Designed miniproteins, single chains. Designs and how they scored, part 62

Each design is a single chain, and the fold is of that chain. pLDDT is the mean over its residues in the fold that is shown.

## One batch from the design tools (miniprotein)

Design m2151
Fold by ESMFold2-Fast:
Structure m2151 (fold): chain A 105 residues (1-105)
Amino acid sequence: EEKEKKKKLKELLEEYKKELEKNKDNPVEVIQIMTEALVEAKELLKEDPELAKEYIIEFAKILAEIFKDERFKELLEKIKTVDAEEAIKLFEEYIKELAKEVQKK
């Protein structure tokens, strides 16, 4: 059961990676994909905080790999050092800041 849950999350993360690579030059779509991942992480947090934290860490790794932006690397480093609730909160705040930047430009 645990192995099956982790496999499904890995498949979901691979799907997000593909969508992020496809939409790399579209910041609005990237923010939407990040928001979808955040919603899933918040639902996981209610049932399994450890799995929610692992999920958000793996998603942040994908973002850092695809975009090679130091901000994604800094986010990844921060979320690794905090608990699951704070990790998800940090990720949510990061999405809000990115959305604010996109609306200005």
Scores: mean pLDDT 80

Design m2152
Fold by ESMFold2-Fast:
Structure m2152 (fold): chain A 111 residues (1-111)
Amino acid sequence: SEEEEKKREEMAKKLAELLEEVLKRIEEGAPPEEISAELGSGPVDEQAVRDIVLRAIEVYLELGDYEKAIELGKKYFGVETLEEAIELIYKHYSEVNPVEAEKFKEFVKKK
């Protein structure tokens, strides 16, 4: 469990770094096709960008990097506080996967 937790944190850090690089390239005006190729996914439209930002916020909250989570929330969603950032992710999951929303809520309360 302790070794699994450390591996999970390492993977989360790598994911956060990857998502942050993707967001930086989007801000620098990189073509959607280049971002899609780097992610190995389908076309990067407005909804895909929103999903990338929400995933980055979630990962930073899980890592305890609240400053980066709030920064992204302010920039993309008008979120001002840690509690608003947590609520943003919870509402997103509540609409698409209520089971995942409850797991996220329990995880954040434990940290």
Scores: mean pLDDT 72

Design m2153
Fold by ESMFold2-Fast:
Structure m2153 (fold): chain A 61 residues (1-61)
Amino acid sequence: EVIKVKIVVTAPTEEEARAQAEAKIKELEAQGYEVLHRSSVTYQKSDGNWVVETGLHLRKK
């Protein structure tokens, strides 16, 4: 019933990476999933790109 999902987004700016991560979470909610737990880490790579890693615990509604 509870599923664990990891979303990894890479973008040229922190704002873009955060926006893309949020959009993916909203897509899961639109598919009928409820977010029970959420954790994320944001960091910049040596190439200048930003990464947002989000761990989710989901339940189907």
Scores: mean pLDDT 83

Design m2154
Fold by ESMFold2-Fast:
Structure m2154 (fold): chain A 66 residues (1-66)
Amino acid sequence: KKLEEGKKLVEEAKKYEAAGDYDKAIDLYTEALFLYGSADPSNQELRDKLVAEIRAVEEKLLEQRK
């Protein structure tokens, strides 16, 4: 199911984020976001939370590159 697949991707993204692989974490979070949008397009709160996580990881990646 798309929601279960998305949750799995979020869990993997968090592991890559913890390992400092922010590029991979962003890729996985983005895939999860698309799956959540396809599975439940009416649940904006779930997607907004994931977008906030992606934003936070993007900021960490930017700091790592400085």
Scores: mean pLDDT 77

Design m2155
Fold by ESMFold2-Fast:
Structure m2155 (fold): chain A 80 residues (1-80)
Amino acid sequence: SPEEQLARFEEDFAAAKAELERLLAEGKLTRETLENFYRVTLGLLDKMLSATTDPALKARLEALKAEVEAFYAELSARLD
């Protein structure tokens, strides 16, 4: 279901945040890796948003999109 897909996305996003933060701390995060993460993640969210008519689910997806954009901006600023 869309709700199950969202739950899996939230779990995957939490894991990806931890991994990207680890890579940054180790000096291994590249601009290419970060930008690829951002494009792929936003693409998935936009597809789910386009398929969603439930206002509560739409609000959760829009909040996740804002969280992804904020996380990307933070990590992008921290890259040397």
Scores: mean pLDDT 86

Design m2156
Fold by ESMFold2-Fast:
Structure m2156 (fold): chain A 70 residues (1-70)
Amino acid sequence: MREELEAALAEWAAKQSETLPQELVEGLKALYEKAVDAYLSSDDPEAQQAAGEALLPEVRELLKQAQAAR
């Protein structure tokens, strides 16, 4: 599971690196790793969903910055 998520993140980051500054890509990777750690820390689906939702504002802010940066 974790290896599959990390592989998917690496593939996504490689594609985004062509259009986004490396700093923003690394910021998004850090948020994704934080979300994965929160997800894997609990087997309770409600807690996993709540952890994901708590990160949405940070994800949206970084995506907004990425759009403004190009």
Scores: mean pLDDT 67

Design m2157
Fold by ESMFold2-Fast:
Structure m2157 (fold): chain A 76 residues (1-76)
Amino acid sequence: SEEELELEILLEALRELAKTLDEENREKVLELIKAVEERDFERAAEIYKELVSDPEMREKLRELQREVARRVEEAR
């Protein structure tokens, strides 16, 4: 399904982001990945809110959002 493909693209992009981060932020992004994989969107939203409280992480997540949108469009 399209939703399943979009979710796979998001998870791949998050894993790529995690590899570029410091240990503390990497751990939080890995927890976000786990919440998304488990379809625990309430937990995912809480982790995301904590991550975007850091201006540097907010910018990285904005870049990730643009990249995910690009990959989803290319996959169509």
Scores: mean pLDDT 84

Design m2158
Fold by ESMFold2-Fast:
Structure m2158 (fold): chain A 75 residues (1-75)
Amino acid sequence: MLSEELREKARELAREEFELVKKSKDVEKAIKEVREGMEKLKEKIKEMGESELGLAFKVYIEEFERLLKEWKEKE
């Protein structure tokens, strides 16, 4: 099972990345760059299987996409 510590760190990392994206001078480019990084992480998750780190990367991706969706729907 993924530890609460790693889960919280993954969510914190996603929130920090999201705040940087919002403050970027080119938001669309920043979103694209993060999503390209997430595609690479998805490949690593498949290679790592059910490892705790792989689960943490999944939490990071899910939290970032959730924040982005909520922000776009809010404005």
Scores: mean pLDDT 78

Design m2159
Fold by ESMFold2-Fast:
Structure m2159 (fold): chain A 80 residues (1-80)
Amino acid sequence: SMRDKLLELAREVLEQMGMSEDDINETLERLKESETIDQFIDILRDTMLRSTETEIQRLQMAVLLVIFEKQARKIAEEFS
């Protein structure tokens, strides 16, 4: 399903951010509760931002989020 593909993509992004398996699983459960793609992205962004301490980490987050949004849009178009 589209949701399953989005969740797998989100897992990859969170793993690249260096989040623990427990934190990733908690975040994925929150993402499953999202009703819109915008809400999904907002939850992901907020979680990633909360995990950043430095300007460089925030820049890395921004790059990863742009990659996620591009791939998520492609997935959504396949189901439209």
Scores: mean pLDDT 82

Design m2160
Fold by ESMFold2-Fast:
Structure m2160 (fold): chain A 99 residues (1-99)
Amino acid sequence: MLTKEQLKKRAEGLKSRADFLRQRAEEIKARSTSPEIQALVDEALRVIDETLKYIDEALKAIDNGDIEKAQEYLSKAEENFARAERLLGEAEDLYVKEQ
């Protein structure tokens, strides 16, 4: 089982990556006029928001000493993060082809 400190570092690391992914998504959204790219970016931003909510729930579980619940929420956050990366990757690929 991971220590409370290791879980906190994992959650904080994932939050930093999610914040960076959100910035990338917002940049593509600002630059593209394509409805298809806008739809992918909007879905990516929604999934990033869900990722951040799971990270917050994981941090609360860690503070309450519920390590199992913290691991469950972090796993869900990591799954949603991977989905957001895939959606943004598709949007970025379409954006490059638009140029």
Scores: mean pLDDT 86

Design m2161
Fold by ESMFold2-Fast:
Structure m2161 (fold): chain A 75 residues (1-75)
Amino acid sequence: MISQEEAIKTIDTIAAAVEELAEAAKTGDPAAIAAAGIWAVAAELAAENSEDEEVKKRALESAEKLREAVKEGQA
């Protein structure tokens, strides 16, 4: 299994990718909006299936950020 240090690094890497995707979705790009929507669902599922409090919190925050970006891009 991956070590706790590797898990934390993975979470940080995913958070950076989520930020970039959210910025792209806010521009109204249909592909970015679709990707942000799919990623938000994946993050919500990760939160539901995680027993780790930090992973669950980070995943929910990522999902909310992506959902907000989709709404901005659709406006």
Scores: mean pLDDT 75

Design m2162
Fold by ESMFold2-Fast:
Structure m2162 (fold): chain A 75 residues (1-75)
Amino acid sequence: ADEAGGRAGAEAIRRYAEEKGLEELTPGEIAMASRLARGDGASAAIGAAVAMKEEGLETATPEEAAELAIRAARS
């Protein structure tokens, strides 16, 4: 929904992934997470994708996406 929020989320997720030793997110993972979370922007989708990477999940829950997106956006 907003480009600034999405960009901030992506940068925060990149830092978070580096600190946690997570792999880089793929466009497919972000797209799938977006469909699953049905969030209001890229931050929610990226949060869900991070949950998938961290847990090795095929699908992420909306709750996981929301918590990670909040942390990412505030970082």
Scores: mean pLDDT 49

Design m2163
Fold by ESMFold2-Fast:
Structure m2163 (fold): chain A 82 residues (1-82)
Amino acid sequence: MKERTRIYIEGQSKAAMGMMLYAIEKISGTLTEELRKLAEEIQRKAEELDRAYEENASLEELEKLLREIERLFEELKELVRK
């Protein structure tokens, strides 16, 4: 698989997992404003990654977006653990 495509798939997969955790918290009635804001930021970064991939952005830019999505996903996981 091309490195570019791998980064894109990994970033989108982590964003999707974050949105699944958000959906579980929402349906469970345990959704906080902090969780909602993180989910909105993950969605915005996923859209930014999608645009960057379509516009043939550099590997460096795609890796930066992947790292940002990974950071947000880890933050969301920590909040749902509490």
Scores: mean pLDDT 85

Design m2164
Fold by ESMFold2-Fast:
Structure m2164 (fold): chain A 68 residues (1-68)
Amino acid sequence: MPLSREQMIEMVRREYRLKGLPEPSDAEAQAIIDAVLDPNNPQHQLAREIGEKLREIGDEFEKELKEK
């Protein structure tokens, strides 16, 4: 059974909390999820790139915050 949108939003919010980032709005989380799930969405590639960059940015932010 595929995850519901509400469950996917909760997963996104959980990751943001674990990273210490401000919680995304439901609209922001839904837009990211929709773009990732729909290969016909013109933002599909951008959403995947954003996902990867968010992980990288999170790691770099943690390094910067620890250093300062």
Scores: mean pLDDT 62

Design m2165
Fold by ESMFold2-Fast:
Structure m2165 (fold): chain A 70 residues (1-70)
Amino acid sequence: TSALLLQMFEAGSEGVRAYKEGDYETAIEKYEEALRLAEQLLAQGALSQAFVDELRAELEKVKEELEKKK
């Protein structure tokens, strides 16, 4: 559980860094990884639904930013 939580935060942190650098493709990959881990944690009762919903919303925002730059 703790190792999964750390991996999720690490992936999320790398996603935020990539987003700030304008690397939306890497940001999407990292947020997708974080979301996958967050869904596993939610299934185990180790995370809130609200947190997963917010992470999913952030991923969609990054995808929209990438789409606008195409």
Scores: mean pLDDT 81

Design m2166
Fold by ESMFold2-Fast:
Structure m2166 (fold): chain A 96 residues (1-96)
Amino acid sequence: MDKETLEIEVEEGVLRIARAVAKVTHQKIIEKAKAGQLSDKELEQAIQDYENMLKLVQKKLAEIKKRFPDATRAIATAEETIALIQKAIEELKKIK
């Protein structure tokens, strides 16, 4: 049964969407910061959202590595997404 191939394709799609969402969310936060419209509450909520997304992607990466160690594209996408989220958290923490 070729369930593994279908599961990898679905996971890769989810990770690609997560990467796109992280980029868009980061851009919106930077725009608000530049406009002087970023409140401490908004900053804290953004950091919490990114930390939650980071944990989700890290969990998915661990599952993919355990079940599908040869899924190089899915693994690379997850690692890139993790790096983007970590950078966003670091930049947000430096704003205040």
Scores: mean pLDDT 72

Design m2167
Fold by ESMFold2-Fast:
Structure m2167 (fold): chain A 75 residues (1-75)
Amino acid sequence: SLVEEAERLIALLEELERRATDPRVREGYRTAIRVLRAALEEYRRTGDERVLRSAIEGVKGWLSIVDPAAAEEFA
């Protein structure tokens, strides 16, 4: 489900944030986590999958650019 995909992606991003030594890279992961959590709350409120799907796709696309190896492991 989209909820399970979002939760898995958040868990991966939290692990990547813990491992990141560069403060700017860490802030990128924190921002991605916030975006996914906000979209998940919107989905829980409205039941509309569009916002959650868009957030997942956007974060996955971003991750594939900044950390291709992590994106491959998630796929």
Scores: mean pLDDT 84

Design m2168
Fold by ESMFold2-Fast:
Structure m2168 (fold): chain A 68 residues (1-68)
Amino acid sequence: SALDELKAEIERELAEIEATASPEEVLAKLQELGKRLAERMATLSEEDREELEKHAKGLVHRLLTKHQ
């Protein structure tokens, strides 16, 4: 499904961002990812959008905690 594909894409992109050594690059890539996800979320149902947002927030929180 589109939701499952987006979840997999988020996980892959965040893993790539986590491998980035520069905090400035991490923030820039997170902002770009957020923009792309917002565009794609426009094609999802409200329920799928909420689920994707929760999933993404959990992953981002984990990544940001590591880059403190």
Scores: mean pLDDT 74

Design m2169
Fold by ESMFold2-Fast:
Structure m2169 (fold): chain A 59 residues (1-59)
Amino acid sequence: MTKEELIKEVSEKLNLPEGLINSAIDFYEKNPNANVGQLSRIVGGGPARVILDELEKLF
């Protein structure tokens, strides 16, 4: 799966902007053991948990 395809699928599944998902994926690829608190600094506290849970399923 390409990064663009992954961003689109996660964005559509979670109903969040593609730019937000791209930032989350970039952070997670560099920090694969990142916790929800670390991710929340990138994407905000509200979406951080649902984004992290989705990325953990895909990676």
Scores: mean pLDDT 81

Design m2170
Fold by ESMFold2-Fast:
Structure m2170 (fold): chain A 92 residues (1-92)
Amino acid sequence: GPKEEIIERLRRILARIKKATTLEELRKLAQEVIRLILEALKHLDLSREQILFLIGQILRLIGLELDDLSVEEYKEELIKLVEDIIAMLESL
């Protein structure tokens, strides 16, 4: 269903993040993560707490753009963020 499709797409993005070598690649992948968060918010039956968690992940991504992070630092934070979203969605 929609949940399993979003999780599969997030896992594919996670694999791409692990292979990314530039900030430009990581920023494009972060934009794809935001689109999937918005898709989850629109199409999944989520609790208020789950909605707030996902909005919090969008704010976390904005925070990464405001910080002058290295490729390695941005990659590590983006990996953790995507893994956190997958874990939450798998708990549904």
Scores: mean pLDDT 90

Design m2171
Fold by ESMFold2-Fast:
Structure m2171 (fold): chain A 60 residues (1-60)
Amino acid sequence: MEELEKRKRAVHEAGEVIRRAIELKTPQALEIMDKAREALKSNDPEVMEEAVREGRAALA
């Protein structure tokens, strides 16, 4: 029942991670950006959440 909410939130956060990564322009950030973009295309909330978590940790 939280699937829809989690999916939408993951998509939104993934987009934010992508933007942040682009701004930082570090090799790690670029990899995070690529992963987030791939996750968005896969349309898998689990994959998206994973990319967001990785992005947050790497960009912290």
Scores: mean pLDDT 75

Design m2172
Fold by ESMFold2-Fast:
Structure m2172 (fold): chain A 82 residues (1-82)
Amino acid sequence: METKVETFTLTLNDNGKPVTLTLVLTVSRTSLPDEVQNERFVKELKELLEKAKDGETITLDVSESSAAAFKARLAAAQAAAA
């Protein structure tokens, strides 16, 4: 199985205090539908981010398509933030 690990640093604002999280994605090639994987990833990420504290590391197993979609959304969010 081809596996790739990608690491992202996310900075959130909680009541004026910056909270920095480390997101680790273990990326695997799978034959599962991209839409199902992307929906699962978004749901799991949202739940984990709502529970996360400063300095916490979040690890998720995802497909290549989910990792690519996340990178695209992150880039769009960063562009929108100016």
Scores: mean pLDDT 68

Design m2173
Fold by ESMFold2-Fast:
Structure m2173 (fold): chain A 92 residues (1-92)
Amino acid sequence: MEEQIEAAREILKEYGAEDVLPLVEEVIRKTPNLSLETARAFAQAIAQFYKEGKEDLARKLAEEVVRLGDKATPERINELALKLYEEYKKKE
């Protein structure tokens, strides 16, 4: 758990998105079986949305990852992030 939070913080720091660490930490605490690789993938996707000013997409992704729980994988997270981004673009 703490190892996943540390890995996520490192990713968020690289992207300049440390401000969303509380959101990422909350999700990791709610998904106790999350692997380090999945935690990093999640942190990267959240950081990307935050960096682009798309905080609503970051929140939606966090909700979906909590909903997936044990079924959350790097592939599923990337798939969800792309879907959310495409839906956002479609409204433009």
Scores: mean pLDDT 81

Design m2174
Fold by ESMFold2-Fast:
Structure m2174 (fold): chain A 77 residues (1-77)
Amino acid sequence: STVKIGDHTLTPLKGTALPAELEIKKEGDKLVFTNVGDKPLTFSFNGESFTLKPGESVEVDAVPGTLVAGDAVFKIT
């Protein structure tokens, strides 16, 4: 199934769920990725890789693209 974050739609290309530890919010023209888990989390967005420690966040431009997190791949539109 699809997931909505602001006016963006996440469509699964592989897997069916985002990791529960990865929180995604839209803040203006940015997507904010936060590790809400208790261990390091690695993901990539549009070919850029991020590793977040527990409680860390990173901001990226809210543009269409591909999110890879664990075994899941999502198209963002």
Scores: mean pLDDT 79

Design m2175
Fold by ESMFold2-Fast:
Structure m2175 (fold): chain A 92 residues (1-92)
Amino acid sequence: VKEKLEEIDKEMEEIVKNTLEFIGLNSGASVEEKLAKLEEAKKKIDKLTKEKVELLSKVLGKDEALKIQAETDKRIAELLKELINLRRTLGR
């Protein structure tokens, strides 16, 4: 379970990193393509958050899963802040 949780956390980090790399290094991509990549990253992060909560609920029970979900939501908020800043830079 811990290995799967670490894998999910790593996947979230990879999504942010790959999105930043695509935007920064792929100067040939249109603004629309870059924005589409940001929206796709957001959807993947939302999906991974749900998977993480489901795994935690199976092992730690509802109360502990709720506490860890709150920590995950805080982490997701920081990642989304990064993505929103990138979207603002590309769209404005």
Scores: mean pLDDT 68

Design m2176
Fold by ESMFold2-Fast:
Structure m2176 (fold): chain A 67 residues (1-67)
Amino acid sequence: DRVEKYVAALRRASPEELEPLAVQALHELDVKGPIIDALRERGVSRERIQEWAKRAARGEVTPVEIP
């Protein structure tokens, strides 16, 4: 399941890996709730998540491999 793979990857990601992976997940997946929850668990602020979601909606994505 793509959602489960992204959630697992986001939970393990380094701070440097987190943003590009999160933006890709928010762009690729129709169901965003689990991704947002994983980001909040990682201490990402609501404002930053909203910024990343807006970038994802605009297709401003740098492709990364899911670990």
Scores: mean pLDDT 82

Design m2177
Fold by ESMFold2-Fast:
Structure m2177 (fold): chain A 86 residues (1-86)
Amino acid sequence: SIGDINRIIGLTLRIIGYLLDKDYEGAVKEMEELFRLAESIEDEEQREFGLRLVVRFAEQVLADDSAPEDVKRRAQELLERAKSLL
């Protein structure tokens, strides 16, 4: 639905904002929200779109040497869960 797309876009913008600010805790928390939202979407294309965004952001966090180990662990968990649904 348009509502689901708008929520995906809103969460995506928040994640980008947190990552630009190097607020890794804020970023991973919003990535967890994005995963939860994507998992709940009935539309296959919209769900896949949301899950692919989770994968991309998780990969970005894992590649960032400045990200704390607890944040990287959560990003790795999100990466594995999102990939299992694609």
Scores: mean pLDDT 88

Design m2178
Fold by ESMFold2-Fast:
Structure m2178 (fold): chain A 91 residues (1-91)
Amino acid sequence: MGEDLIRKAEEAARKGDVDTAYKYVVKALDVAQELADRGETKKALELVKEIGKAVDLLAESGMPKSKVAQLSSRLTSIALRAIGVEIDKEL
């Protein structure tokens, strides 16, 4: 599960190593996406919640707003997929 990845991201963020923290958050997002794709909704949503907290910590630790926005967008997409609701705003 992505819990170890989130812990490592939080440790890196506390040390001011934003680049390392970002890498661990991206890996955790990949795990959450795989869980959602496999229909493991509860596990995917639990991991999304923990990643969301880590992203907030990274924003407070000085991560560029563009990267924070990209991570938040991926979290929203994964959460919607896990619930079985995909919002496609076409044209």
Scores: mean pLDDT 78

Design m2179
Fold by ESMFold2-Fast:
Structure m2179 (fold): chain A 95 residues (1-95)
Amino acid sequence: MEAKRKFEEAAKIFEEMKKKLEETGAGQDLIDLYEEGYKLAREAAENPSEEKAEEVVRYAREAAELLRKSRTPGVEDAERALELAEKGLRLLRES
């Protein structure tokens, strides 16, 4: 299922970003933010639905915006996760 793969890819990005933030000594709030993004994307991958996909898109957008405002590294990865989540949502809506 194509939509499932998009959310699996997004989840992987959130997991990788969390690991990088932990390695660089980022604040707990940022680490928790990426942990939540990972969980939401994982849920959307396991049980795809428009509602879950919209949650992932909303969260990924918020994460990218927060990193941009704080000048925290990883904005490009957050934007990639957002793009994948938006593609997954579109695939579910077109089905």
Scores: mean pLDDT 79

Design m2180
Fold by ESMFold2-Fast:
Structure m2180 (fold): chain A 100 residues (1-100)
Amino acid sequence: LEELIKKLEEARELLEEALRAVEAGDLETARRLYLEALKILKEIQEKAPELMKSNGIYITDENIERTEKNLAKASREELAREFRLLIQRVERLIETLKKL
């Protein structure tokens, strides 16, 4: 459980850094950090798929590839919105696990 929470916190930190990069106009850094966070979330999902899915997080290789293509075309506002939504989901999951 502690290792799972630690990995979720690592993903959250990367997502928060990605959001800050979007707000600063550094879209290349934002894309890189967001994709790194998705890879960590995918690792967690492989170990705990039901937990992730029940909290609205479903990461597949297809989703990551689609996200890479969308990030290249997305506006700064669209990126910020997407990143904030995922941050909220990850934070809620961390809070849920800490109460166990």
Scores: mean pLDDT 81

Design m2181
Fold by ESMFold2-Fast:
Structure m2181 (fold): chain A 91 residues (1-91)
Amino acid sequence: SLQERIAELEKEIAEILASGESPENLDRILELVREIAELEVQLTAPEEREEARRLAEAGVEAVELQKMILEGAPLKELAEFAGVSVGAVRA
């Protein structure tokens, strides 16, 4: 079932997080979060799918941002990814 698949993917993410944060581990988490997002959209009623998709995209963006932080990405790139100005990030 789709819900069983989501539960297994969530368990895998928890196990990866328990092993420590690294760019490679965040890449794997990103792949798993994207798969969960696709499955959750499929489980959502048609009228709610647009909102579910937006929430899924926010989750993926959060993992991508965390990876950029661990990789030492410049503050400007982090600010651009997060949709905020460099001035706001520095304040």
Scores: mean pLDDT 68

Design m2182
Fold by ESMFold2-Fast:
Structure m2182 (fold): chain A 68 residues (1-68)
Amino acid sequence: MTPTVDQLLAEIEELIEQIRRTTDPEERERLIDRFGVLVEELLARATTPEQRERLIRLVQELSDILLS
């Protein structure tokens, strides 16, 4: 069964929290790679402005974590 856009957004939110908690560089890279895959799937499937805005905010949140 294909996950819903809301389920994918929830999974991305959980990945961001896992990335924040991890101190292992190898595990961090694995989580970031999975984040990228889910973002690509969401970009293909998100059709509403609300869904796209939420995705943009999550991408910005991860960027802020990685650059800080």
Scores: mean pLDDT 80

Design m2183
Fold by ESMFold2-Fast:
Structure m2183 (fold): chain A 66 residues (1-66)
Amino acid sequence: PEVLSPSQKKLVELVERLKNGADPLEIAREMIAAIPYPPVHSEEEIAKFLEEQLKKLKELEKKLKE
């Protein structure tokens, strides 16, 4: 069993909030604030990525329940 790092725990928390209807842009801002090293990508770019991943995740969950 792999122990989650503090950064991984924060990412899990942020993903859970995103699944609960949080704004992807707000989650992107919190990710930037929580990560020790600033990301190469902008807040907008990260928000778009998170929105796309959330959409794919919801499609997968929908397919599993069909």
Scores: mean pLDDT 67

Design m2184
Fold by ESMFold2-Fast:
Structure m2184 (fold): chain A 80 residues (1-80)
Amino acid sequence: SALVAQLQRLIAELEALVAAGRYEEALALASEFLPQLVAQAPELFPQVAALVGQLRTARSLREMAELVLRTLQEILKQLS
């Protein structure tokens, strides 16, 4: 599906940014995509809401970016 292809591309970009230590850019990119993801797949809203809650307890941009990446990878696994 188009959504799965979009999510695969996003995850690849986020993995590259995280590997390069570019956490702020990774978080900005993910923040632009999450509303589009929920609009296309409303059933994912609870997982996205849980992610937002977890981000409030993160201690660093690295932890936030890694948490976002991990959550999106799990969502991709559910949709694939």
Scores: mean pLDDT 86

Design m2185
Fold by ESMFold2-Fast:
Structure m2185 (fold): chain A 69 residues (1-69)
Amino acid sequence: SAADYLMENTNLSREQAEEVAKMINYDMRKVPLLVELMKAAHPSKTALMGLLGLSEEQAERVLEIRKEA
């Protein structure tokens, strides 16, 4: 699943992975892009919104989770 892939490829907890997977509507095509954006040194909020279809609030939440992971 999207959440399982996120847990396998990032330091996200199950709860964080499920939260983020839900934001992308469990779309497996978006998961590799999300993983790369989470690993990026300077992840772009515009890229999160444009590439993954996230709202500004969802993109900010992903950036918060990234700092915690």
Scores: mean pLDDT 81

Design m2186
Fold by ESMFold2-Fast:
Structure m2186 (fold): chain A 70 residues (1-70)
Amino acid sequence: DTAVLALRRLRQELEAEGAPAEALALLDKAITHAEQGDLESARRDAEAGLRLAGRPEDAERTAKGLQALA
């Protein structure tokens, strides 16, 4: 739930900043995986989406956070 809330907030921020549709789609996949308890797939998709959106530091931090929860 903490992971899902964090990913939803990041997705909302990226949408407000005009991130590419491909980045938002990857975050939507990451949220779905996190809701299903698949934190490894959530990490991969969130990291890819955040990097595509030009937020590499958030990608690294989010990946480490999801890894710690798995």
Scores: mean pLDDT 82

